# Designs tried in a protein design run: designed miniproteins, single chains, continued (3). Part 39

Each design is a single chain, and the fold is of that chain. pLDDT is the mean over its residues in the fold that is shown.

## One batch from the design tools (miniprotein)

Design m9410
Fold by ESMFold2-Fast:
Structure m9410 (fold): chain A 89 residues (1-89)
Amino acid sequence: SEEERERRRREEELRERARRLRPEDVRRGWEIVLARSPPESRPRLEELRRLVEEHGEAYLWSDPDTGTILFVSSREEDLRRELERLRRR
Protein backbone atom coordinates (compact mmCIF):
# COMPACT_ATOMS: atom_id res chain seq x y z
CA SER A 1 0.00 0.00 0.00
CA GLU A 2 0.99 3.66 -0.32
CA GLU A 3 1.16 3.94 3.47
CA GLU A 4 3.52 0.96 3.71
CA ARG A 5 5.72 2.35 0.92
CA GLU A 6 5.85 5.75 2.63
CA ARG A 7 6.80 4.05 5.92
CA ARG A 8 9.59 2.12 4.18
CA ARG A 9 10.85 5.29 2.47
CA ARG A 10 10.79 6.98 5.88
CA GLU A 11 12.87 4.21 7.45
CA GLU A 12 15.36 4.34 4.56
CA GLU A 13 15.57 8.14 4.91
CA LEU A 14 16.27 7.86 8.64
CA ARG A 15 18.98 5.27 7.98
CA GLU A 16 20.60 7.50 5.33
CA ARG A 17 20.53 10.61 7.53
CA ALA A 18 21.35 8.65 10.66
CA ARG A 19 24.37 6.43 10.93
CA ARG A 20 23.89 3.32 13.06
CA LEU A 21 27.00 2.10 14.87
CA ARG A 22 27.66 -1.39 16.23
CA PRO A 23 30.42 -2.61 18.60
CA GLU A 24 32.75 -3.61 15.72
CA ASP A 25 32.55 -0.06 14.30
CA VAL A 26 33.85 1.25 17.63
CA ARG A 27 36.54 -1.41 18.11
CA ARG A 28 38.11 -1.47 14.62
CA GLY A 29 37.47 1.92 13.01
CA TRP A 30 37.05 4.40 15.84
CA GLU A 31 40.41 6.17 15.46
CA ILE A 32 39.61 6.92 11.81
CA VAL A 33 36.17 8.26 12.79
CA LEU A 34 37.79 10.55 15.39
CA ALA A 35 40.46 11.74 12.95
CA ARG A 36 37.91 12.60 10.22
CA SER A 37 35.30 14.22 12.48
CA PRO A 38 35.12 17.96 13.22
CA PRO A 39 36.53 18.84 16.68
CA GLU A 40 33.09 20.13 17.74
CA SER A 41 31.78 16.55 17.40
CA ARG A 42 34.18 15.07 19.99
CA PRO A 43 31.81 15.16 23.03
CA ARG A 44 29.00 13.61 20.94
CA LEU A 45 31.37 10.93 19.63
CA GLU A 46 32.43 10.00 23.18
CA GLU A 47 28.75 9.73 24.16
CA LEU A 48 28.03 7.66 21.02
CA ARG A 49 30.83 5.22 21.91
CA ARG A 50 29.44 4.79 25.43
CA LEU A 51 25.93 4.14 24.07
CA VAL A 52 27.22 1.48 21.66
CA GLU A 53 29.19 -0.24 24.45
CA GLU A 54 26.17 -0.12 26.79
CA HIS A 55 23.29 -0.96 24.40
CA GLY A 56 24.99 -2.78 21.50
CA GLU A 57 23.97 -0.07 19.02
CA ALA A 58 23.49 3.67 18.75
CA TYR A 59 22.35 6.26 16.23
CA LEU A 60 23.76 9.62 15.21
CA TRP A 61 22.68 12.41 12.90
CA SER A 62 25.13 14.86 11.39
CA ASP A 63 24.84 18.12 9.48
CA PRO A 64 25.09 17.23 5.76
CA ASP A 65 27.04 20.43 4.96
CA THR A 66 29.65 20.38 7.75
CA GLY A 67 29.71 16.75 8.93
CA THR A 68 29.27 17.95 12.53
CA ILE A 69 27.46 15.42 14.71
CA LEU A 70 24.37 17.15 16.07
CA PHE A 71 22.53 14.30 17.78
CA VAL A 72 23.24 10.88 19.33
CA SER A 73 20.97 8.31 20.99
CA SER A 74 20.65 4.57 21.65
CA ARG A 75 17.00 4.79 20.53
CA GLU A 76 15.76 5.28 16.97
CA GLU A 77 12.60 6.98 18.31
CA ASP A 78 14.70 9.79 19.82
CA LEU A 79 16.35 10.33 16.44
CA ARG A 80 12.96 10.36 14.69
CA ARG A 81 11.67 13.04 17.07
CA GLU A 82 14.79 15.16 16.56
CA LEU A 83 14.47 14.96 12.76
CA GLU A 84 10.80 15.99 13.01
CA ARG A 85 11.79 18.94 15.21
CA LEU A 86 14.28 20.06 12.55
CA ARG A 87 11.60 19.84 9.83
CA ARG A 88 9.41 22.31 11.74
CA ARG A 89 12.14 24.96 11.57
Scores: mean pLDDT 67

Design m9411
Fold by ESMFold2-Fast:
Structure m9411 (fold): chain A 62 residues (1-62)
Amino acid sequence: GTRAEAEALAAEGDRLFAEGRYEEARELYQKAADIYRELGDDVGFGRALLRYAEAVAALAAL
């Protein structure tokens, strides 16, 4: 994947998270994190992992 693809996935994840669609947001954050990791983008990877963890925590609270 490309950085633009990772950014688009993270942005769509943020939209779904805001809508309370945590499982779908988690999946998109995972995909974004995988792309950032492949690119060696530590900042993007860390941000996507943090958002992934927030989505998992939201699901666990249900």
Scores: mean pLDDT 87

Design m9412
Fold by ESMFold2-Fast:
Structure m9412 (fold): chain A 57 residues (1-57)
Amino acid sequence: SEEEIEKLLEKARELYRRLMANPDDPEVQAEYEKVKEEILEILKKRNAPEDFLKAAQ
């Protein structure tokens, strides 16, 4: 649902901020990649994963 995507986008934004503050944190990097993968899985079902991610950030 769109609500799930919005929650994942909020998580991605929070993790991105943490990663920008400390780019050498491998745990934050791994969590950020995991959340991005979850978002992409949902968007693949909508046939526009890359365009949506660019617009959503």
Scores: mean pLDDT 74

Design m9413
Fold by ESMFold2-Fast:
Structure m9413 (fold): chain A 60 residues (1-60)
Amino acid sequence: SEETKKKLEELIEEYAKKLSEINELPFEKVKEAIKKALSDLSDEEALEKLTGLLNEMEGK
């Protein structure tokens, strides 16, 4: 859905920002790498995976 795609884009940006800061890599490069890694997943599967990864980072 359109709402799912918008939420997915927001989570991709949030995760990319956190990974960029941790790994000292350019934000845009990390964002593109994340999008490529999720390209084989449905929007819903990608959303679930990103939510899990973000929750894991918050748990550290």
Scores: mean pLDDT 79

Design m9414
Fold by ESMFold2-Fast:
Structure m9414 (fold): chain A 55 residues (1-55)
Amino acid sequence: MASLEEQVRGLREAAEKLGITDPELKAELDYALEHGASREEVRRLRQKLVEKIKK
């Protein structure tokens, strides 16, 4: 299983690859990469990314 840092990096790469331009989600992902994220925060960011894909 990937570390939390690797999971956040993967989410950011997925957002870029999918062309997601939501500034709030980008800011949250950048914050998580710079300051670290808890397991719950990573889960929340993943859910937000999925919601943006469905929209």
Scores: mean pLDDT 76

Design m9415
Fold by ESMFold2-Fast:
Structure m9415 (fold): chain A 100 residues (1-100)
Amino acid sequence: SSLDKKREEIRKEVDELAEQIRALEKQFQAQGDTDRAVAQQVLAQLQELRDRLLKLYKEYKEILNSIPNPSLQDSIDLFYLLTVLSEADFLIRLVEQKLA
């Protein structure tokens, strides 16, 4: 169905965003402690990725609310999205502390 395709697209995009967040974490750990400009760039990119994750979260919740019996996979996918969002939030706070 079109809803199944949309769920697959959301899952794929969450995976791509997770990889980008982890790449930014690695960049911050390698360079952010000694380079304020790198830390500022990482923060800006993390904020954009977090905003995208929040939009995907809202879309996914609306899809799940439209189906009478969400699968175990739907619960796993939602939990993973929230985990990635939490990783982004935690990293944003760390970068903000370094820039304070």
Scores: mean pLDDT 87

Design m9416
Fold by ESMFold2-Fast:
Structure m9416 (fold): chain A 82 residues (1-82)
Amino acid sequence: SEGFERAREYVEEGERYAEEAKKVGPKTALAADISVGLGRISLGVGKVAKDGEFAAEGAERAARRAKEAAEAKDGEEALRLA
């Protein structure tokens, strides 16, 4: 389905941001990893519920948070936003 395809793409995007966040520091890396984990949970819940749109929305939000973590100037702020 379109929703599950978008969710997969967002999870992959979040994983790329997590790699960038790892280069910044351990707190930003942790914040990005938490965000990616939440995206994977949204995909799993969406699959059980047969709700591709829920999966896509959750994964997109998670990817956005992973991006914010990678761009964060302060690792503590990044963790608070995750």
Scores: mean pLDDT 78

Design m9417
Fold by ESMFold2-Fast:
Parts: sequence; C-alpha cells; structure tokens
Structure m9417 (fold): chain A 60 residues (1-60)
Amino acid sequence: SEKEEKIKQAEEVYKGFKKAGEEEVKKIAETGTPEQAEEVKKLIDQGLQKYEEQLKKIKA
C-alpha cells in the first residue's frame, strides 16, 4: 500500500540519518573534547527518538 511504501522510505531516511550522526560524533570525539562529543550524541539521539515516535504514529 501507499502507506507501507511511505513507511519504508521514512525508515531508510532514518537509517541514513543515524549513520551520518554516528560519523559526526566520531569526528567530534577525535577533534574536540569528550564532553563535546557526548553533547552532540545526546542531540542526535534526541532527534532520532523524535523521528521514531513520528514513525510509530504513522504506523498506528
């Protein structure tokens, strides 16, 4: 169904965003401080969590 295709597309976007976020955290951990890396990780995790909640609403 159209809804199922939209969900699949959104899940692929989520996977890409998660991968890019993980790479950014690694870069900051190498070039900045552990505290900066942890702060950015929290922001990324927060964004991913909100996206997951939105996906659950669409699936419901």
Scores: mean pLDDT 80

Design m9418
Fold by ESMFold2-Fast:
Structure m9418 (fold): chain A 70 residues (1-70)
Amino acid sequence: KGADIKAELEKRGYDVSGLSDNADKNTALAWLLTNKKMTVEEAKALDKELVSKGYQPANYASLEAVVRLQ
């Protein structure tokens, strides 16, 4: 779950040191967006790659809400 997504993001060069090991993919992407460590377009591209590897699609409504609050 969270450990897998955190490791995947670290391998891709994202700073996830403040992210919980129990965070799911949607929570991890929202956290990176909120902390300005990732753009919405990067999050959407990464989600597409992760879905191709067997992950569930991200909740885009939640991701868009995070961006709207910034």
Scores: mean pLDDT 69

Design m9419
Fold by ESMFold2-Fast:
Structure m9419 (fold): chain A 61 residues (1-61)
Amino acid sequence: SDIDKQLTEALSAEDLDAIELIAPKLSTPAANVWNFLGQYYESQGKYDLALNAYEKALALS
């Protein structure tokens, strides 16, 4: 879907502000989205981004 494309582009750009605008439009709860993003960035070795994503997930839990 178009929203999946927007999310993929924001992920690739490391644009957390864009992801924050996109996450509420997904059928998955925003906290779960941010948790998945934390795991994704961690798998890429991007630990600072992973930490930011996990902190957002925790705040929304």
Scores: mean pLDDT 80

Design m9420
Fold by ESMFold2-Fast:
Structure m9420 (fold): chain A 71 residues (1-71)
Amino acid sequence: SAKELVEKGMAAIKKGDIVTAMEYGKKAAELGDLEGALKVYEAALKKAKEQGDKILAERAEKNIKEVKEKL
């Protein structure tokens, strides 16, 4: 379910695995949970900034923008 994908994405963020988290966020969005996907992407952006990863931060910002345009 989309809810389970969001929970897995948030768990991946807690472990510092931003790439896996964004993959779960994308799958949740594909199932129509745009709010859940947004939550995962916002957490991914915060973690990427904490880690100093500018490439993952930019990717998270792009994903946030795309999801917000669909809400």
Scores: mean pLDDT 87

Design m9421
Fold by ESMFold2-Fast:
Structure m9421 (fold): chain A 86 residues (1-86)
Amino acid sequence: MAVKKLEVKVDGTEVTVHIEVDPQYLAEVVRAAVEAAFAVPGLTRVEITRQSDTEVTLKFTADSPEAAEAIARAVREALEKLNKES
C-alpha cells in the first residue's frame, strides 16, 4: 500500500498532515495531498517538509477554521482513495 500511516491534525486555521509511505510512492502521495488541498477555497499557504524517503509532513494554512476542516477532509479522502488502488 502506498500510504502506511496517515495523521491529520487541525488546529484552528492550520492543518498538519504526517504521512508514512513506501519510498516509491512518496512523490505521488505528496502530489495527491497538495492537489486535494488546492481544490479547497481558502488555502493560503503550503509547507512541505521531507523527513526521510518514507516520511513527509505537510502543513496547510487556511483563511478560516471551516476551510482548514475542509482541507483536512479533502486530503484524507484523496490519500485513502490512493491507498485503496495499491
Scores: mean pLDDT 81

Design m9422
Fold by ESMFold2-Fast:
Structure m9422 (fold): chain A 85 residues (1-85)
Amino acid sequence: MEELRRRAEEALARAEEAEAAGKYREAALLYSRASLLYFRAGDVEAAVEAYRKAYEALIKAIEDEEERELLRKGMEEAVERLRAL
């Protein structure tokens, strides 16, 4: 199982790089990959930690998109209302 563990560590390192770069969707995918590889290697604790990080990255990606769209809509409406004054 050393090969699976090595691949999991590589995926984890790439996920950390993606997260540091603000690429939350890519980070979530890579953390999920690391989690699966750790689980297959029999390292349940490492798999759970990687899964937790994947979930956190996914939430950040979803929140960024939803908050960005809501902020854009709010700004457009505010500008339109201000022009009416």
Scores: mean pLDDT 77

Design m9423
Fold by ESMFold2-Fast:
Structure m9423 (fold): chain A 61 residues (1-61)
Amino acid sequence: MVEELKKKIEELIEKLPEEKQKQIKGLLKTLEEIIKENPDLSDELIAEMLEGILDIAEKLL
């Protein structure tokens, strides 16, 4: 599920203007840093955070 969400976000990023691509990539980088610092985060919570980023990316289209 996490990998599928990440793939969907990457596909949407390709459709976004460069400025908005940078914003979404920034959110993904921040999430990766949070996951790295907090190894106790559940896959369910990580998926919810990725779904939030996906929803934001869709609204920026």
Scores: mean pLDDT 80

Design m9424
Fold by ESMFold2-Fast:
Structure m9424 (fold): chain A 86 residues (1-86)
Amino acid sequence: SLRPRPLDPETQARIDSLIEKARKLIKEAETLYEKNKDPEVARKLLSAYALLFTARVLYDMGRADEAIRDLEHAISLLEEAIKELK
């Protein structure tokens, strides 16, 4: 069975914080997108969802650095999408 590799507590806290931030940004971006329906924003949202799913898989595999990278990329895309909608 594939088990997650034990993570340093600080690294785990960082990942948990990034996931929480991404979740809040998704809620904001989805709310704004529903009003504006911009196709370019839709592409960024889809890319962010894919990165969040990949980050979860990497986290489950114990690949913390790769998970953090994908989470930070997803957050960047979500922040860009929100700016384009405002």
Scores: mean pLDDT 80

Design m9425
Fold by ESMFold2-Fast:
Structure m9425 (fold): chain A 55 residues (1-55)
Amino acid sequence: SPREAILAEGVREHRKRVDELVAEKGLDDWDGIAKVNRETAAEVRQRLAEAEAAA
């Protein structure tokens, strides 16, 4: 389903951004991880809303 594809893409993007942040900053930037969590969640919510509006 479009919903499942959006959620799966969101999980992949979240993992990529966290991995990149950890590679750059190490394990100590938990505020940065929290920011990535908020931004990725907002992007997924927006994509879901757009998919629902297009249906």
Scores: mean pLDDT 83

Design m9426
Fold by ESMFold2-Fast:
Structure m9426 (fold): chain A 76 residues (1-76)
Amino acid sequence: GPVEELEKEIAGYKEILKDKSLSEEEKALAYKNLGNAYAKLGRYDEAVSAYEAALVIEPNNEKLRHNLEVARSKLP
């Protein structure tokens, strides 16, 4: 189901992010996708961490900043 698919995506991006030879572009893409998957699961603390990592690489990405703000608004 959708939850199992999202968990598989999360595991895949975590494995990708273990690769020390990734380009900054590849890392940003993996962090953005990881953040989106966490947000879809309601895991907003983890989504925030992933979006913040991506935003360090892409500081002018307004869509990413918006997604980060939405995820932060869901935290206590």
Scores: mean pLDDT 88

Design m9427
Fold by ESMFold2-Fast:
Structure m9427 (fold): chain A 69 residues (1-69)
Amino acid sequence: MEEDKKLFEEGLKRIQKLVEEAMKDPSKREEAIAELQKLADEFRKNAGKSKGYEELAGVAEATVEALKS
């Protein structure tokens, strides 16, 4: 449970950093979205191994969609 919790917290921080980059600097928005998409893909690949990864994959995927709208 501790590894899962730390993994989830670290993943959320990575997502948050990319969201901030996408919103603060329009010239880097596409780059930030692309990096977030890669992160979402990594989390989805590992979703079956941990509930933390499954939740992170969902958050990252939803965030990509929100930023693209």
Scores: mean pLDDT 79

Design m9428
Fold by ESMFold2-Fast:
Structure m9428 (fold): chain A 68 residues (1-68)
Amino acid sequence: SMEDYQYMMEQLDALKKKIETLDLPKNKKEELLKKIEELKQKIENGEPLSEIREELKKLSDEVIELAN
């Protein structure tokens, strides 16, 4: 649904802000921010929510791991 895509976009924006605040090497930040941009493009293209959710979960887990 449209609400699911909106939720995914909000989660990606939150992750982007989190990544920007983390003390990480420049190349790692660039890698993570590129993944966010790629997922946003998938949302804009209306790609399957199941695939977007799986990739978002993996990215979120990676950011949480790096923040600890």
Scores: mean pLDDT 83

Design m9429
Fold by ESMFold2-Fast:
Structure m9429 (fold): chain A 80 residues (1-80)
Amino acid sequence: MKKILELIGEILRLIGEILDIERKIKEIEKEIEKLKENPTEDGEEKLKKLEEELEKLKKEKEELEKELEKKKQELKELES
């Protein structure tokens, strides 16, 4: 059944993309913690940029997780 294999492929791709974004989020969160521990003269601007990037990545992750749930639901319906 071609549709089932295609959905499995899409699900695996989405999982990979989510894991990549989670890695990026973790790296940025670590940088934010580092800046909070050792504030610098320009650290406030850098912190703000990192927090904006973090929010952006969290939104991208949320969209990918919604797409993943949708694909998992479609797969379940095809096997009914």
Scores: mean pLDDT 82

Design m9430
Fold by ESMFold2-Fast:
Structure m9430 (fold): chain A 101 residues (1-101)
Amino acid sequence: SLEETIKEYEEEIKKDPNNAVAYLNLGRAYLKLGDYEKAIEYFKKAIELDPNNAGAYMTLGEAYYKLGKYDEAIEAFEKALQLDPTNPRAKELLEKVKKEK
């Protein structure tokens, strides 16, 4: 099902290369697949197209954290929290990464 999801969103970005939501969903699919490097590339593209998307910074932080890139994860979670200060998950993940660094 992840492979089908990836194909669908790859076709969407071929039709509309500025579809931030399609890049975000591709990143999420690769994150679930364990391909953290590809997930990061797609999340960065989603952020480039929609720089105020707190959810994109959250998932970028998760992918960096999975790779052990704690400084980059902290930056991403801090940006997510700056865009959405009431997000309890961003606060929790930021705290977790800081303790593991």
Scores: mean pLDDT 87

Design m9431
Fold by ESMFold2-Fast:
Structure m9431 (fold): chain A 65 residues (1-65)
Amino acid sequence: SATRAAGNLLRVIGAELDGILKSVEIKDGTLYVTLAHDSEESREIAELAKEAAKELGLKAEVYLE
């Protein structure tokens, strides 16, 4: 549902406060997410982003620094 997708996206954005999320952007039907490091937390955030994108009908591209 749209409510579930919005909740997941807000959690992904909130990860910026924990230093995990470097950037998030929606452009041309794609959700772009950049994460700080390869960790268990960042992988969880990546999966939440992919599920949010899927529910919203967006493509997801996740990058790791």
Scores: mean pLDDT 74

Design m9432
Fold by ESMFold2-Fast:
Structure m9432 (fold): chain A 65 residues (1-65)
Amino acid sequence: MEEAEKLYEEALKAIDNGDFEKAVRYAMELAKLGEIEKAREIFDKLVEKGYISKETAERLLKEVE
């Protein structure tokens, strides 16, 4: 839980700072830890910001299965 919470906070800070590529990496790490819901939340925010498409977000989530 501690690692997942840290990654989630870092992803949110990255989005706030405009470091969208960094946020994608943190979301992928969250997904690899099995925190799919948190990873999806980060990707959803990135889609809302226009950085990636919804299709790209779903594809990235499937990569970690």
Scores: mean pLDDT 80

Design m9433
Fold by ESMFold2-Fast:
Structure m9433 (fold): chain A 94 residues (1-94)
Amino acid sequence: MDKLKFVERMITYFQSSNSSTLTVDEAKRFIEETNKYFKTSYSLSNPLSELIPALEDIKTKTKSSCSVPESLSEENAKSLIIEFLECVKKDLEK
């Protein structure tokens, strides 16, 4: 899968959930897909702690100008991750 397909897939995955908050299973899936497509080795034992490092690697490897959140709370993590991925998608479509 190319970088654009990865980003589109993850946006769809998060948006298809009825939960307004990020679940541990959603975080784990995101880290697993990031490891697979960007050849990173983030731990699945604490996926929430790996989210910001994973977003930084996605930014670097996509050469995106998008801003990575400085912190993620339970209430804002999902919306901020979707916002970041939508920004990366726009950069990849240019």
Scores: mean pLDDT 80

Design m9434
Fold by ESMFold2-Fast:
Structure m9434 (fold): chain A 68 residues (1-68)
Amino acid sequence: MKEEVEKLLEEAERLGVLALLRTGDVEGAQQVGRLMKEAREALEKGDYEKAKELAEEAIRLAQELLTR
């Protein structure tokens, strides 16, 4: 559970950084960062389901930014 969420957060960070570097979309990158922060907060509270959903949403947003 925690390990799975940590892996998703690593992927979200990697994709978010790549999206920022390739597109220059600071606002989009900030939205990815916000979702990652919310996912980490949920993880700290032991809400693994919410943390996973938020991390997956961050990945989806970062991928969308990269395909623009």
Scores: mean pLDDT 82

Design m9435
Fold by ESMFold2-Fast:
Structure m9435 (fold): chain A 80 residues (1-80)
Amino acid sequence: EQSPKSLSYKVGDTVTLTSTASSDVTVGWKKDGKPIIGAGTTRTEGVPDRFSGSKSGLTYSLTISNVQEEDKGKYTTVTS
């Protein structure tokens, strides 16, 4: 399924994506199939500092600060 041509993001915005996990899994984040946040909160090497992962209880969040045009893409969770 293709992403909509118009995204909700504006350059300079802060966007937070949220996923709720069970206690038996660790949630990471991917952009277009490439890892960006591993083990729930650890930013992958080479990923810009504006990407961050956080965890509160069973809720994992991906925060993208100062969003750039290059940040457009398909974001997915990965469980391990």
Scores: mean pLDDT 70

Design m9436
Fold by ESMFold2-Fast:
Structure m9436 (fold): chain A 95 residues (1-95)
Amino acid sequence: STKDKIDNIFQMIKNKSPIDQIQSQIQQLIDSLIKDGIPKDIAYSIGGILMMVGMGKITKDDAIKMLDDMLKDYRKYHPQAVPHINYVKDKIKSL
């Protein structure tokens, strides 16, 4: 499931797995989101935030703000993205 892919990515981030392996799992998540009917731009935005978190390039607060902005912009027209964005936010808060 998409949730399991997100869980695996956060496990890899916590375990300090090689960034190339994290990137590969993020691409699998992006592909899964697109298959679930999430627009490419939204799927790649989620993946980009996860990559920046995995690299330690942004703060937890910055990542949460980016995801909140996505919810504000896309909630009306892409409501199926909302559960995935919220789940990623919850996982970032648990880091």
Scores: mean pLDDT 88

Design m9437
Fold by ESMFold2-Fast:
Structure m9437 (fold): chain A 66 residues (1-66)
Amino acid sequence: APLSDLERKVAMLIAKEGKATPEEIAEKLGVSRSTVTRALQRLVDRGVVEAEKEGDKTVYRLAAPP
């Protein structure tokens, strides 16, 4: 199945920003952190984005192309 509307918006925002935290995505899209976290988990499961640790925060960026 293609990405949902929310998953597509999250991926596009990450592409525009280079990387983002769930909090930044939630603020920019006007949705809750839990909603963003669920979308990010699906995007990671699909290999669209990846999570990385930066200090005390987790940031998300587009996965490297195969």
Scores: mean pLDDT 80

Design m9438
Fold by ESMFold2-Fast:
Structure m9438 (fold): chain A 60 residues (1-60)
Amino acid sequence: MEITDEEIARALAYMIVSVAKLRIEKQNASLEEEKEWVREQLRKLGLSEEEIEELIKELE
């Protein structure tokens, strides 16, 4: 069994989205600010723009 850097990046991406959702629900964080923060974090992980936008839709 071999874990790839891409699999690790995807797992981290799901955690980042989950944190943003909690901040929106529990801390009344701005949806637009959290979307932009998530975009920046996911780009740093090397995800494609298509994957980033798909994951951001989960915040709505």
Scores: mean pLDDT 79

Design m9439
Fold by ESMFold2-Fast:
Structure m9439 (fold): chain A 62 residues (1-62)
Amino acid sequence: LSEEVKKMMEEAMKAYRAGDFEKAKKLLEEAVEKYGEEGKIGADIVEAFVRMEEWLGLVPRR
């Protein structure tokens, strides 16, 4: 993945941890729009981490 997609993923993770799901969703949508397949891969990775962190109680549940 490109460094730009990685930065978008980091910001989305921060938003999820803060409980700002709207901001997190917008960041992931922007990554997909701007970077296509790489953005989608990045978004899928973030979703997988969020799901794991929700299970561990580190992120608020949706």
Scores: mean pLDDT 75

Design m9440
Fold by ESMFold2-Fast:
Structure m9440 (fold): chain A 59 residues (1-59)
Amino acid sequence: KKDELVEKAVEKIVKLTLEDLGGLSKKQKEIIEKRAKENLKGLSEEEKERLAKLAIEEE
């Protein structure tokens, strides 16, 4: 459940960021997406829990 919330939060943030930054090239968007996924994989259980809580608070 926490991993699902973290994944949804990251995906939502990436989508909103890319939409707001409409002037970015496809290459730049790909870099941002890769960075977000790398950060997600590098998270500890505690960091994932904090992100999950932030996702709940935003919604």
Scores: mean pLDDT 67

Design m9441
Fold by ESMFold2-Fast:
Structure m9441 (fold): chain A 80 residues (1-80)
Amino acid sequence: MTLEEAKKLMEEGIEALRNGDYERAVELFKKAYEILKKVEGEKSPLYIQALNMLAYAYEKLGREEEADKVFEELKKILDS
């Protein structure tokens, strides 16, 4: 797992969002944030961005429970 791999996944996820492929965006952003958390840690701006993009994709799918869990994770990071 590399930072460059995570960046590529972020770019692909953003393209999926642009194309309305929200399920694909969820898959890509989930892979990206897992790599970023491991490589850079939870206070990384890129990790935080990946979580924000993941929450947005969940909201677009109407998956409110999953979106809320991501927002809770973001709140914990920002509150520390």
Scores: mean pLDDT 83

Design m9442
Fold by ESMFold2-Fast:
Structure m9442 (fold): chain A 90 residues (1-90)
Amino acid sequence: SNAEALAELLARIDKLYEETKDLDEFVRGSLDALVEALERMDLTPSEKARYAAAAGLEMVGLQLEIERGLATKEDLVNAVRRIAEDAAAR
């Protein structure tokens, strides 16, 4: 179910947050986890592609803001959660 995919994604992101110290590795791992969760959701192929593309763009943008001292890893977690919750509500 979408709820199960969402719950598993959030648990995986939480684990990455605790275990991954490198920002680039955390961003890449989080995007991979989100894409995998989207594939398990009841979405059309075009919806999956749109969510994946939007997430990729937003998370890379947040990575740049973190490198500038304007955002945190928590902002990345919040962005993934928001996008995944939006996708799961379809």
Scores: mean pLDDT 85

Design m9446
Fold by ESMFold2-Fast:
Structure m9446 (fold): chain A 71 residues (1-71)
Amino acid sequence: DEPLSEIEERVLNYLMEHKDRSVSVGEIARALGVSQSAVSRALRRLEELGLVERSGRRRYRLSEAGLKVAE
């Protein structure tokens, strides 16, 4: 029930724009102009909320639950 921070919202929006594939922490960091550490912390929060899931080493995708919330 804690609202998403600005970085968490930006990371989630990036994943929604790329919902058909997995994205790397480095790709998101470059796209948003932020550190990989900031992206990793945002992704951990979004994963805790069930909105994203790990798809490989430092790779994430929007979860089925995340896709339904984006509706």
Scores: mean pLDDT 81

Design m9447
Fold by ESMFold2-Fast:
Structure m9447 (fold): chain A 90 residues (1-90)
Amino acid sequence: KEKLLKEIEELKEEIEKLIEEAQKAIDAGDLEKAEEIYKEILKKIEELNKKLGELAKTSSPEEQLELRKEYLELVDKANELILRLRELKE
């Protein structure tokens, strides 16, 4: 459980940093770089979802809700990035 919690926290931090980097790339007009970073974000989000599913087996309902909320916030930010990328390519 402790190792899994650490891995989840590290993945969340990595995803947040990648989202910030993608946002900076979009702001700089480097859409190709932003799209590359977005692909990395998707891979990390998939990995996070798998680890959260594993953690859910040993977590309270309250812990599960909080972790899922944080996960959904990251997914929403990633969705906002892809929408911005699509708009800028039009």
Scores: mean pLDDT 81

